# Designed miniproteins, single chains, continued (4): the designs that were tried, part 66

Each design is a single chain, and the fold is of that chain. pLDDT is the mean over its residues in the fold that is shown.

## One batch from the design tools (miniprotein)

Design m14420
Fold by ESMFold2-Fast:
Structure m14420 (fold): chain A 66 residues (1-66)
Amino acid sequence: AEAAIAAARAALAAGDFDAALEHLRAAAPSAPDPEAALGALRLAEGTTDEAARRKLLEGALRIIEA
């Protein structure tokens, strides 16, 4: 989980949203609120707006890190 979170942070910083989504999905089941994390990731997958997708991925990371 820790390695996946670190990789997700690096991917988000690089603007690689597909890699960030993959790493966050791997970490989501270990989150304090897995349902909220998975919900944000599902919305990010279905979102066509890049700015909204970025915000959803950042939100999922925040939920997982909490």
Scores: mean pLDDT 79

Design m14421
Fold by ESMFold2-Fast:
Structure m14421 (fold): chain A 66 residues (1-66)
Amino acid sequence: SLRDLLEEALRALRAGDTERARALLEEAMKQATDPRVIASIRAALAGLDAGDLTVAEAALTEALRA
């Protein structure tokens, strides 16, 4: 499910596996239909691209609250 992908992405991110987190977020993006969830996934990917893991984690936790 989308939620399982986002939870696994958060676990990967917290473990320092940024490549796995990215792959899971890209897969979650294919399944997301809610614009708020899509925006949060994009923010998490942008955080990863910038090397800002604090932003990436915050965006992932917001996606999971939706």
Scores: mean pLDDT 85

Design m14422
Fold by ESMFold2-Fast:
Structure m14422 (fold): chain A 68 residues (1-68)
Amino acid sequence: TPPHWEPGMSLEEMLDKILDYAKKSTNKKEVELLLRQVQSIAAGETDPEVKKRAEEVGKEIEKILKEL
């Protein structure tokens, strides 16, 4: 299950937490779910700064996933 996000947390802070969790995970399926979550954020986000951050985090998670 993806980590719980607190009310008032920015999307950028949530993306940082997702990336940190992906780096610590050894479960390929879990990392794939985190990647899908980040890709959904990037696809649905209208804030260009948050969208760019989500795309960057997604690329880092893709690198992690390829090494699993």
Scores: mean pLDDT 77

Design m14423
Fold by ESMFold2-Fast:
Structure m14423 (fold): chain A 75 residues (1-75)
Amino acid sequence: SFRFSPELLAELKKIFDWIKKKYEEAKKNNASKEEIDKILIEGLDRLIDVLRRMAPDNPNAQAAAAQLEAEKAAL
């Protein structure tokens, strides 16, 4: 199945919620672009890890992980 499992979706949501919270906190504290990029890189790494580890046989999950790797490289 090319659908993400409920467990995978829950883990991805936790990471997205963490990124959003850290990003909003950093902006309120006038964090530098370098500090914000570090938060985004950590968040992207966590998303990539979860996709590769929890859904190794799902081509959509592996394609998503590859896209996130490209976004991380562009930072």
Scores: mean pLDDT 87

Design m14425
Fold by ESMFold2-Fast:
Structure m14425 (fold): chain A 89 residues (1-89)
Amino acid sequence: SMSQSVLDALEIRRRVEELIEEAFRLAEEGRFEEALRLAREAVRLAEEPLEELLRIKKEAGNLQLHLGDLLLQETLERAREALRRIEEL
């Protein structure tokens, strides 16, 4: 059984991956402004819950990362890389 935080992180990862795939599809079609918008949305979707979780842990004096936090961090890194690649087109 997975904790609710891991399930939430997996759902965010799925949505971020869908946004990244759509952003690259739009970029391949020459629709770069729309691709950039979706890539930025993907970054935001991963970044906001990760920042909130890290803030809560810092306030509690506990900086130990759990699997859900690591999944969100990996997802954010992938979204940032996708945005960088589209910006370089």
Scores: mean pLDDT 83

Design m14426
Fold by ESMFold2-Fast:
Structure m14426 (fold): chain A 104 residues (1-104)
Amino acid sequence: MEEAKKLNELGKEYYSRFDYESAIKYYEEAIKLDPNYSEAYNNLGQAYYSLGDYEKAIEYYEKAIKLDPNYSEAYENLAVVYGELGDFEKAEEYMKKAKELKGK
């Protein structure tokens, strides 16, 4: 778990430098060490979103919420992706869920 967290943090560093390919690599390594690491799946989704790969972004955000159904950020990220795809009904639904979770 400590090793998975270090890889996730390294991925975040590369993401902050706009090196999405390296970010993806380290998030994938974190997930290999901890397959239930919901934050790493959410981060992997964000990296794919930044690359314009909306299908993979959705896949990984859905995996994050499946592992942690109270992960408000992952629902917010899903809403953003569906908004970009023009699916405003799903965007509104996921944004509502994210707000409910943030409001506790």
Scores: mean pLDDT 88

Design m14427
Fold by ESMFold2-Fast:
Structure m14427 (fold): chain A 104 residues (1-104)
Amino acid sequence: SPLEEKIAEFMEAVLAGDLAAAMDLLVEIYKEYGEEGVVKALEELEKRREELEPALLVQTLAGIYDFAVENKAEKAIEKVEELAEKLPPEERAVLLEYMAALRA
């Protein structure tokens, strides 16, 4: 599907460490497919989590969270919060501090 192809491109950008390209693709996914498209991108990120360096995963989730908060994409916010709770303690603490600062 066109959504699955864009999610694949998003994942390739994330794996390459090109977070600018990844966020541009996420914006396109959101514009064409709404919150559900972003949630599906987060589900793919969760499935492929172990392929990512921990710092890159945290940065990607932080970027998506910032985007979701700015766009009031509540389902995407909830999905990032769910994924944050599943992170190892060190990475989880960093992400939760970032998320709290954005909501303050």
Scores: mean pLDDT 86

Design m14428
Fold by ESMFold2-Fast:
Structure m14428 (fold): chain A 66 residues (1-66)
Amino acid sequence: MVLSSETALKVQELSQKIVEASKKGDEKEKQKYAEELKKTLLEGGQSEEHAQKTVKVVENAAKRAA
């Protein structure tokens, strides 16, 4: 499913914040933004499984960038 432009923009913003928090070593901010990302994906009509998978991919990318 293609995300709406509004949802896609919010996903990009939250993904960038997760990466930034990971680079700074702020685990609390990282978890906060990861939770918001999951909620945004669920509100955008993605399944819980797909939302969890997307969050995991972003977290793994952030871990590699740190």
Scores: mean pLDDT 77

Design m14429
Fold by ESMFold2-Fast:
Structure m14429 (fold): chain A 66 residues (1-66)
Amino acid sequence: MQKIKEEALKLAEEVLDKMGVPDGLKEQVLKRVQNMTDQDPEFVASLSDEELKQVVKLIATHLQQQ
């Protein structure tokens, strides 16, 4: 579980850096990804890197609207 969380957070951070999101939004997205890995580690482990990148982009877009 710990390794899956660390890998997901690292990938999320790379995606957010490439998207140029503000630091405040980046922290919120990373917290959402952490919560996803804590609540449903099997689901997160089943995602490919590309699928996880899409999820991160969707979370960032959704949070920008709030």
Scores: mean pLDDT 78

Design m14430
Fold by ESMFold2-Fast:
Structure m14430 (fold): chain A 77 residues (1-77)
Amino acid sequence: AGRAAAVLALGVIGDERAVEPLIKALKDESESVRSAAAYALGVIGDERAVEPLIKALKDESESVRIAAASALAQIGA
């Protein structure tokens, strides 16, 4: 819970310095953390997230796949 909330907060702030930590969070063992990371990366809109988000489209969790697809649409990819 606290970890996913922190990830979402980084996305809301929109700081490019958060991009690399958020890309790592896409590989977290928690589905809620991976979904939050995908959403946050979409809000920031940094191109560095495109390839990691494309990989997240193959995630085992439907909510992670939906978040990744929405994030890619927001980035314009």
Scores: mean pLDDT 79

Design m14431
Fold by ESMFold2-Fast:
Structure m14431 (fold): chain A 57 residues (1-57)
Amino acid sequence: MEPTGDVKKAVEHARKATEAYANGDLEAAKEHYRQMALDFEAAGRTELSEAFRAFAE
């Protein structure tokens, strides 16, 4: 997958979420997954946005 601007932002939030999980900060990780859902929605990736939004809940 070639990253577009919004997809690049979503990938960066994914990395931050992974780091938060590694540090045991589940609430921060969920916040980053929520931001990923918004970034994917802005990129028109509705299925991915819905998946990460559900995960963040």
Scores: mean pLDDT 73

Design m14432
Fold by ESMFold2-Fast:
Structure m14432 (fold): chain A 75 residues (1-75)
Amino acid sequence: MAETIREYGEKAIKAGKEKGPEEMKKELDKLAEALPPEMRESMRQAGDSITELTEDDVELGVNAVRLMERALVAS
């Protein structure tokens, strides 16, 4: 699970930097689908917030994805 979280997080960061917030959101949605059902709703809400941050500042969105990865791996 930790490796899967990191893989989708890295893909989301790359998509956000290269293609923009919409593609970052798609990768974050894929991560949500890969998580246990009880975590999917929280992950989708986090993804929406990260996407909004990325629209304002890509580096802020990237930092939010990094924090999300750390939080999910720590739990």
Scores: mean pLDDT 77

Design m14433
Fold by ESMFold2-Fast:
Structure m14433 (fold): chain A 73 residues (1-73)
Amino acid sequence: YAAVGKELFEQKKYEEAVEYYEEDLKENPKAAKTWYNLGKALDKLGKTEEAKEYYEKALELDPEFKEAKEALA
């Protein structure tokens, strides 16, 4: 399912990617990578403030997550 979300993102189907990442997070709420991917999809939809919250959540779960640190810089 995470792979499907990434494929949707690559196809620029950001709304569908958000739905898949949200479903993944219901099963795996501590998946820092999924929180980060959800943030990226929201950024592409212009929801920058919401994306920032999810990047921060990814860092709370994985403080060494370089991509999330860079997204917040």
Scores: mean pLDDT 80

Design m14434
Fold by ESMFold2-Fast:
Structure m14434 (fold): chain A 64 residues (1-64)
Amino acid sequence: SLLEKAKELLEEARKTGDVELALQAMDYAIQAIKEALKNKDFEKAQEASRLATEAYRLAVELRK
């Protein structure tokens, strides 16, 4: 799933320090938000939103 892919990419970004993987995780998380909202799955949308925020924060930290 998009949510699972976002989690995998975020974990890989944390291990490698690769900002591109963090940005890719954010993109998958945003897509997961859109899909969850389309399906009226507000719980998954909230989880995906949290992942998108974490990926964004990691990308910013890695660029410092």
Scores: mean pLDDT 86

Design m14435
Fold by ESMFold2-Fast:
Structure m14435 (fold): chain A 63 residues (1-63)
Amino acid sequence: DEALAEEIAKRTGVSVEAAREAIRLVRDQGLSTSEAADKLVERHGVSRTAAVLAVDEARRLLA
């Protein structure tokens, strides 16, 4: 999971902490992309476009 968080951070420009949260929101909570992106914006202050990219990348890498 740490390696996946680092990969997502590199690809999307979000922090490793935000990428780690994206993985948790997708894998553990089963949230939609919109719901997960909203939580990343609230908790990590990333832009909504960056949040959506991070969530989509997490979903793709976890598939």
Scores: mean pLDDT 81

Design m14436
Fold by ESMFold2-Fast:
Structure m14436 (fold): chain A 102 residues (1-102)
Amino acid sequence: DTEKKLQQIADRLQQSFPNLTPEAAEYLAQYILSSSEEKRNLVMLAIGLIDDAFPDLVFDKEIVESIIKKVEEIEEKYPEPTPESMEKQRELLLEHVKELFK
């Protein structure tokens, strides 16, 4: 019953982030089901941060894929984050999203 669980997660994601497209929510739900709790929490934190910084941004599947890849890149560079490195990580993530608008 993986499909029912996937749809429930996707529906919940769209309730939390109305600007997520149905395709993006499904893709993110698949990532959540297939990833570790740590990676899931990092990606969800990143999406919340981006939504706060860019409230008019529509999260389509391509943008969500790009965010996930960037979060994984940042985690690989900063496996033991400090408060200072977390601030740098936020800057890197937000700058990446700004480039997607071009």
Scores: mean pLDDT 78

Design m14437
Fold by ESMFold2-Fast:
Structure m14437 (fold): chain A 56 residues (1-56)
Amino acid sequence: DLKEEVLALMREQGASDEEIERAERLLKEASEETVLEAHRALQAEGLPAALALLES
């Protein structure tokens, strides 16, 4: 599940428990396209970019 991979990568990059809870809520409602974009941003630009994409 790509959503679980995004959450795991966020944890590996040092996301706080609060950031993980927020990301989990955002990912639950996110489209597949948004999740793919967030995964790409997380790998290329890091945690702040991925969170910004999920919030948009």
Scores: mean pLDDT 80

Design m14438
Fold by ESMFold2-Fast:
Structure m14438 (fold): chain A 70 residues (1-70)
Amino acid sequence: SKLVENETLILKGVFEIPEEEYEKLKEVVKELLKEVPPGTPLTEEQLREFLKRIGLEDRLEELKEYVGLE
């Protein structure tokens, strides 16, 4: 996936969130993609576990759409 290259545009453009909040979301996406092997589909379980660790579980459904989990 190439979400890391466009995370700011994806998150800010769609969510219209404050700059401070979308900075957290784009860091989440960037860190998550570092943990997922290239060519392996992200699972909802991996995304959920990652978001729980950093305290952004409430954003799971929004990020799930942008990483193509459903």
Scores: mean pLDDT 57

Design m14439
Fold by ESMFold2-Fast:
Structure m14439 (fold): chain A 76 residues (1-76)
Amino acid sequence: GLDEALALAQEGGRAYKAGDLEAAIAHYRRAAEAASDHPPLQAQLLRELGRVLEEAGRHEEAARVYAEADALTKAA
């Protein structure tokens, strides 16, 4: 739910600030899943995930999550 998504996103941000990109990816992915009932928030979290994936050199995965975020915003 919303509270879980926000808590996981906060942990993702902390991991990112600490330089732990793999932990940040895991937390942001879980946050996006927890936000499945909130499409605008889920799209925002997927864009955060994509940004961290890009920094980790996972460019194909980043492209896929950006596309998922775009699909969520176009369905409004």
Scores: mean pLDDT 85

Design m14440
Fold by ESMFold2-Fast:
Structure m14440 (fold): chain A 55 residues (1-55)
Amino acid sequence: MSSEEIAEEMVRLAEEGASIEEIAKKIAEMEGVESVDLEVARDQLEKAKIMVENL
């Protein structure tokens, strides 16, 4: 997946009311890592919102 696709997925999940824990789990799956800290997931979501706005 491209960084843009990951960003769009994250923003969509947040708009659908997904918890930050669920978003963190989805990021880990998409990036192929074991886990992502909730604070890292929150920062990634903020970056994703900016990226999606600039698409």
Scores: mean pLDDT 77

Design m14441
Fold by ESMFold2-Fast:
Structure m14441 (fold): chain A 59 residues (1-59)
Amino acid sequence: MSEAQKRAAERLRKLLADPSLTADQFAAALKAIREETGLSPDELADVLEELSEELAAAA
């Protein structure tokens, strides 16, 4: 992954650690990450897939 994708992953890990996180807050955070990092939807999807695999391996 690129440096921008790694930063996005780190921010998403922090968000997912919050048990009070709503779907609306998660959607807003994804939008903010894209605006701040300049990641394409496909690049952000790659980050989400990697995090999904990481969480599945930890479970």
Scores: mean pLDDT 76

Design m14442
Fold by ESMFold2-Fast:
Structure m14442 (fold): chain A 68 residues (1-68)
Amino acid sequence: MEEEKRKKILEAARKLFSEKGFKNTTLDDIAKAAGVSKEEVLKYFKSKEDILNAFFEEAREQARAARA
């Protein structure tokens, strides 16, 4: 259950960052889009920057796998 919520938060953030940009997206926007509370988002990510870092780590992992 918790892993599913984390995935929904990341998917919502990715969509909003693509549509509105990082600066114009808030944790409240992400929580609303993911169907969770802001407090629930904060259980997985301490800040909007932590969400961005999670995407960078995922992108690095995918790039490394593609080059292997």
Scores: mean pLDDT 76

Design m14443
Fold by ESMFold2-Fast:
Structure m14443 (fold): chain A 62 residues (1-62)
Amino acid sequence: MEEAVEKAREYIEQAKKALEEGNFDEARKYILQAGKAIGDIDDVETRRELAAEVGEIAKKLN
């Protein structure tokens, strides 16, 4: 897996865990980092998939 994809998935996973624990501030921090990592992904389909996951998490935080 590409470095950027691996990093993005890791941040998304951490954001989901923080959200599950009720740590909304930590979840926001991780989704921002995930979004930055997603921006470095050149595969359009993978980028879109991960961006959708980040969007679902962000929706639950707002």
Scores: mean pLDDT 80

Design m14444
Fold by ESMFold2-Fast:
Structure m14444 (fold): chain A 55 residues (1-55)
Amino acid sequence: LEEQLARERERIARYNALSPEEKAKVDKKIKELQEKGYSPTEINEERDKMIEEAE
């Protein structure tokens, strides 16, 4: 439980540290993947990858 909370907190902190432009790009990509019918797992993996690349 603590490990999952720490990981979630870290992910949120990284996302929040992004510029408004990078956040908009991430959000747009996630929306496109959802519209194309990608699974939640695939969407989460792509989101995490984009956040890491933006750092």
Scores: mean pLDDT 75

Design m14445
Fold by ESMFold2-Fast:
Structure m14445 (fold): chain A 119 residues (1-119)
Amino acid sequence: AEARIEAEVREALLEAADILAERGLEKVAEALREAAREGASADELRERLEAALREEGVSPEAARAVAEMFAATVAALREALRAGDEAAAERAREALLWLAEHVRSIAEGEEQAAARAAA
């Protein structure tokens, strides 16, 4: 049922938020916790995370890229859960947690790529 899908997504988002907080991204963690409580859409999550990442000093390009990665992963998790695809749901959950652990490295990579393109 929809309630079970949203409970699973909420648990994954809260776990990702804890990882982000442990890595000093407290504003991003809080945005994720609010999105989890409200059952935010992928688009709403993207907008909130992009804003929170920018407040943490991430460049606009990197913030957008990272926020899009989180939103796409959450959308994939919801889709897998609706389809009853347990393996796809587990992969999406693992991807979400991996993104939370590597936000700083991904943002730095995006910023370096943008700098190289501008040179």
Scores: mean pLDDT 85

Design m14446
Fold by ESMFold2-Fast:
Structure m14446 (fold): chain A 97 residues (1-97)
Amino acid sequence: MEEEFERDVELGVHELAVAVYRTVELNQLPEEEKAEIEKLSDFERDVKLLERMAQRDPEAARRVAEHLRGMAEILKDVDPEKAERYRRLAEHAERAA
C-alpha cells in the first residue's frame, strides 16, 4: 500500500523538476522561437526545448535527461507507452548535451 504512494511521490518529483526546467527554458527563448515551438506537437516541442537547453546549458539538459529516465523506469510496467516517450526524450537530451 505504501509503495504506490512512494512511487507517485517519486514520479511527481521528477515531473515537477522537468516542468521547472521546461518553464525556465521557454522564458529564455526569443519571442519568434517561442511561437515556433508552441506550434509543434507536445513531443516535438519537448525535443526542441531539450535541444535548446543542451546548447545553452548542457548540465541542465543532463539533469532533465536523468529525471526523464527516472519517470520512464517508474512507468515501464504501469504505462509502457508513456515510459517509452520519456525514454526517447531522455535520449534526445543526452545526444544534444
Scores: mean pLDDT 77

Design m14447
Fold by ESMFold2-Fast:
Structure m14447 (fold): chain A 57 residues (1-57)
Amino acid sequence: SETLKLLRKAEDYLSQGKADEAIEYAKKAMEVAEKNNDFTGYFLAKMIIEEAEKLKK
């Protein structure tokens, strides 16, 4: 699915310590998940954003 592709990109960036890129792709995943009523994908993307924001502190 498109959501899964975006989540994988966000996770890849997160693992590299690239917080801004991780947030960018996770937000894209949230938008796609919302359009498809994919609550699981939405929550996964939100968790990635939260972890990436912790890296920026």
Scores: mean pLDDT 85

Design m14448
Fold by ESMFold2-Fast:
Structure m14448 (fold): chain A 98 residues (1-98)
Amino acid sequence: SAAEAAALRAEAERHLALAREAAAAGDAEAARRHAEEALNLFARAGGLADSPALYAEGAERLRELARAVEPVDPEFAEELRRAAEQLRELARLVAARR
């Protein structure tokens, strides 16, 4: 449902905020765990709504986090860019199917 997709998207945004806080605090494990949860939540929201736009939004949000963390953790930034590419590919596949 649209309400369920919106709830998952909101939870993904909360996990992105937690990932940013953890990265700033030097907690690389917590930062990666929260980023992974955000990826999973954006993927679930996009799938539930059958929405290329939600997948694309999730990809953009992960790219923003990657830019923010790149100066202090370039490996994490690269992990985030790869996660964003996964969501972009899902957006492309769903859009092409329609």
Scores: mean pLDDT 86

Design m14449
Fold by ESMFold2-Fast:
Parts: structure tokens; C-alpha cells; sequence
Structure m14449 (fold): chain A 101 residues (1-101)
């Protein structure tokens, strides 16, 4: 299924935190949205991302597992927006905290 392919691509990008892997992930996300006629409201998603980033900065009690999960979500969101460099930054952070968990 497309959902399983997307999960595999994300895990591959997480293991191989490179721009090429992120670009492949972004392409798969866009193909998924195109298949299901999902339109991305870029401005709304960007606002939600900024609010989430500020919430994480204020939460000093977050565990390494919670931080890894949060950075995974940010990486996926930025990849969906086509902001591959930011997606790569958050994938690297997710990988770092996952190794510490």
C-alpha cells in the first residue's frame, strides 16, 4: 500500500539522513496527496509548525523519545511542504534523540 511505502521511505530517510533521501520522501508524499486529491494549505501548515516548534521549546520536561517523535513529525511536515533542507535538519535531530532513547 502507499501508506506502507511512505513508512518505509521515512524510515530509510531516517537511517540515511541525506538530502537525496529527503527528496525521495517528499516526492512520495506528493504522489500520495495527488492520488487522494489532498491539497496542502501551505500557510496553515506553516503556522501549525511554528506553534508546535514554540511548544517544544517551552517543554523542558520532554523525554528523548518524545523529542524524537516530535522531530519526526516536523521532518514529515517540512517534506510535505517541499522544504527539503528543513526536513533534513529535523530528520537528523529525530535520529539523534532516537539513539539516546
Amino acid sequence: SVSEELKKAFEEALKNATLEAVEKLAKLIHEYFKKYNVEIDKEKVEKEIKEAEEELKKNKSATNEEKAQFYRQLAMAYAALGETEKALEYLKKAREYEKKA
Scores: mean pLDDT 79

Design m14450
Fold by ESMFold2-Fast:
Structure m14450 (fold): chain A 73 residues (1-73)
Amino acid sequence: HMTLTGTVKDENGNPIPYAGVYLEGTDIGAKTDENGNFTIEVPGPGTLVIKALGYEEKKVEWDGSTTLDVTLK
């Protein structure tokens, strides 16, 4: 398993607290903290689904990087 860390922000660079970060097709998920930071343990590469109330759902194909910064619209 790999540990992925990152941030979820809006288009203006503001952190999105308590946004959901989920590995598609699995029960693996995490939420961002008050500063928009997340940590998730994943078994390998795959598609991440990012959701937050009031924002468009975003799917990101994860390439195995140790960090991922996501912008929601």
Scores: mean pLDDT 81

Design m14451
Fold by ESMFold2-Fast:
Parts: structure tokens; C-alpha cells; sequence
Structure m14451 (fold): chain A 103 residues (1-103)
């Protein structure tokens, strides 16, 4: 959508000024995932995690993208990483259980 493309351009411009802004990379991941551009979404989540490796939500969303691509073993690893950082995350626990049932 034109609104989504405008949001992406705005975040990309902000990142050009501050490439160490972990939340900016994470936001690009969310916006590209919303467009169904899963390869780009993964790259941006990975960049956010390179800058802030203790970010449970970014690990969780990386797992979701891998699951959407049918890469279930990798998705399990990322959900487990999110749970190591945030043990009471019921959504991550539920997705982990559902994914184990598919394997």
C-alpha cells in the first residue's frame, strides 16, 4: 500500500542517519513482514538482534517469519531463544507447542 511504502521510506531514511538504532531495524522487519516480504523481514530482524541480542520480541518475530516460510526447525530455535529471554511468554509457548505437533 502507498501508506506502508511511505512508512518504510521514512524508517529507512532515519536508519541512514542512525544505523545503530536497533528499534528502527526491528520496525523495518515488521513493515516488510506486513508486505509478505519475508526474506527482507528476516534480514532486518537479524540486524536488530545484532545490535540488541537480548530482545525477546525480535527473536519471536524472526521465528514467526521462518514458520511462515515452512522452516520449522529454525522457527523452533528462535522461539526457544525468545523463551530463554522471556520464560512467561504464553504466545511463544503456544507457538512452540503447535510447531512441535507439525514435526
Amino acid sequence: SPELEKQIAGVEKAIEKDPDWAAGWYRLGLLYEEQGKYEEAKEYYEKALELDPDWAEAWYNLGLVYEKQGKYEEALEYYRKALELRPNDEEAKENLKKLEEKL
Scores: mean pLDDT 87

Design m14452
Fold by ESMFold2-Fast:
Structure m14452 (fold): chain A 87 residues (1-87)
Amino acid sequence: SKEEVLAEIEKLREEFLAKHPDLPETVRRLIDEAFELAKKYLDGEISWEEFKARFFEILRRLTELGYDEAAGLISRIFDLVERYKAA
């Protein structure tokens, strides 16, 4: 369900932030923005195309900043949302 996907995404975010307490504020904000985009898409507030465009921009920024682990988290969140859309 949508609620189960959102709960899994929230858990992944919380576990990541707990493992990385000293993340730069810029990186933390990008992670939070990605989470809000996923929530907006799951709630039907934005289209799939808008979600992809904005989400991949966040992924690009994290990669350019060298935060590969944060980029990995964002990629995992995308996979969860994409599977929900495909189901």
Scores: mean pLDDT 85

Design m14453
Fold by ESMFold2-Fast:
Structure m14453 (fold): chain A 62 residues (1-62)
Amino acid sequence: SDAEKAAEAAKRAAEEGDAVAAAVGSYQMGLLGDRELGRKGWEAGTAGDAEKAAELAVQAAK
């Protein structure tokens, strides 16, 4: 549930164009679920790709 909420927050951040918030959400998903996907999402978001970060956060939550 916490993992799904973090992924949902990352998606909302991406919709608002906030790449840093999307990166943070993906990093939290790495701690709660799939570490590799969360790390990739953090890297994407910190590079400015908020949509990719959110996609990876959602995948990490599964």
Scores: mean pLDDT 74

Design m14454
Fold by ESMFold2-Fast:
Order: C-alpha cells, then sequence, then structure tokens
Structure m14454 (fold): chain A 72 residues (1-72)
C-alpha cells in the first residue's frame, strides 16, 4: 500500500532516520520533502500488514505522524 505521511520531530529531521524506519518494516520511501527543519512530507510504500509496525518504528525514531492519507 502507498501512504502519504506528514511527520513532525522535536529535533532537526535526519532523512536517514525516516528511511531507516520505513525500510525496517519492509517498506520503501518513494518521495521525501522537507517542509521545515522539523516537518516532512513522505510518500511510502509498505506491506499493508506492516502499517502499525511503521507507526511504531517512526515513533521510536523520534517522529510524530501528524496526518496520514492512503494513496493509489
Amino acid sequence: MKLRLLLESAEPIDEAKIRGAVEHVGGRVLKLELLSDTRAEVVVEIPEENREALYRALKAAGFTVVDEEEIE
């Protein structure tokens, strides 16, 4: 499945941490755009069964998922 995520961080965003969290759950980052030092829009492709695991991995990496949209 493909998801568009809006992510926030308390620290300046390290793109490698986002990529690592997505790859940890068997996913791939299709698009990553820094909106500010602490905010990013990310389009990811993940196995549907790993949606919850993605959220846990992002949280563990220091990110809050502010918004989520499933895309085609």
Scores: mean pLDDT 85

Design m14455
Fold by ESMFold2-Fast:
Structure m14455 (fold): chain A 71 residues (1-71)
Amino acid sequence: MSPEEQAELAARAAEALIEEIRANPGLSDREVAVLLTAAQIHAIAASISGAEERGRRLIEEARAAADAALA
């Protein structure tokens, strides 16, 4: 797997986890924390694999989605 392919796969994984947070308003605090943590790990993986700006944006989106889910 090339670094570019790895960055794309990681970014897509983060996006899917962010969407899971947004789609499920009944998530518990623990479930939101698990999904947020996983999304941030994948976003960081995308960043270090060469998609720095996309990874940074996904970290911000993951945090915003978690904050909204817990409100």
Scores: mean pLDDT 85

Design m14456
Fold by ESMFold2-Fast:
Structure m14456 (fold): chain A 94 residues (1-94)
Amino acid sequence: ASAEGREALRLMMEAGAYLLAAAVLYVMAKKNGEITEESKPLVEEGLELMDKASELLTEAQKAYLAGDYEKAKELAEEALKLAKKALELIKKAV
């Protein structure tokens, strides 16, 4: 296994973990009635970034399975950046 392949996989796993954390926080906040009309725009921006990060992560997985580890790494790095921003926005909303 190449060093690039290992790094791509690490970044994909990290992006997935941030997306899961954001999703869990959102679901719990929604169940607890913590999403207000004032926080709704932050939640909507966070959810949009989660969708974009998820799409990039799917493309990273396709590139990884095709053996294009450089492309997988670049897509996973972008997915991670968006996933981190999504979590921060949802944390600010609750």
Scores: mean pLDDT 89

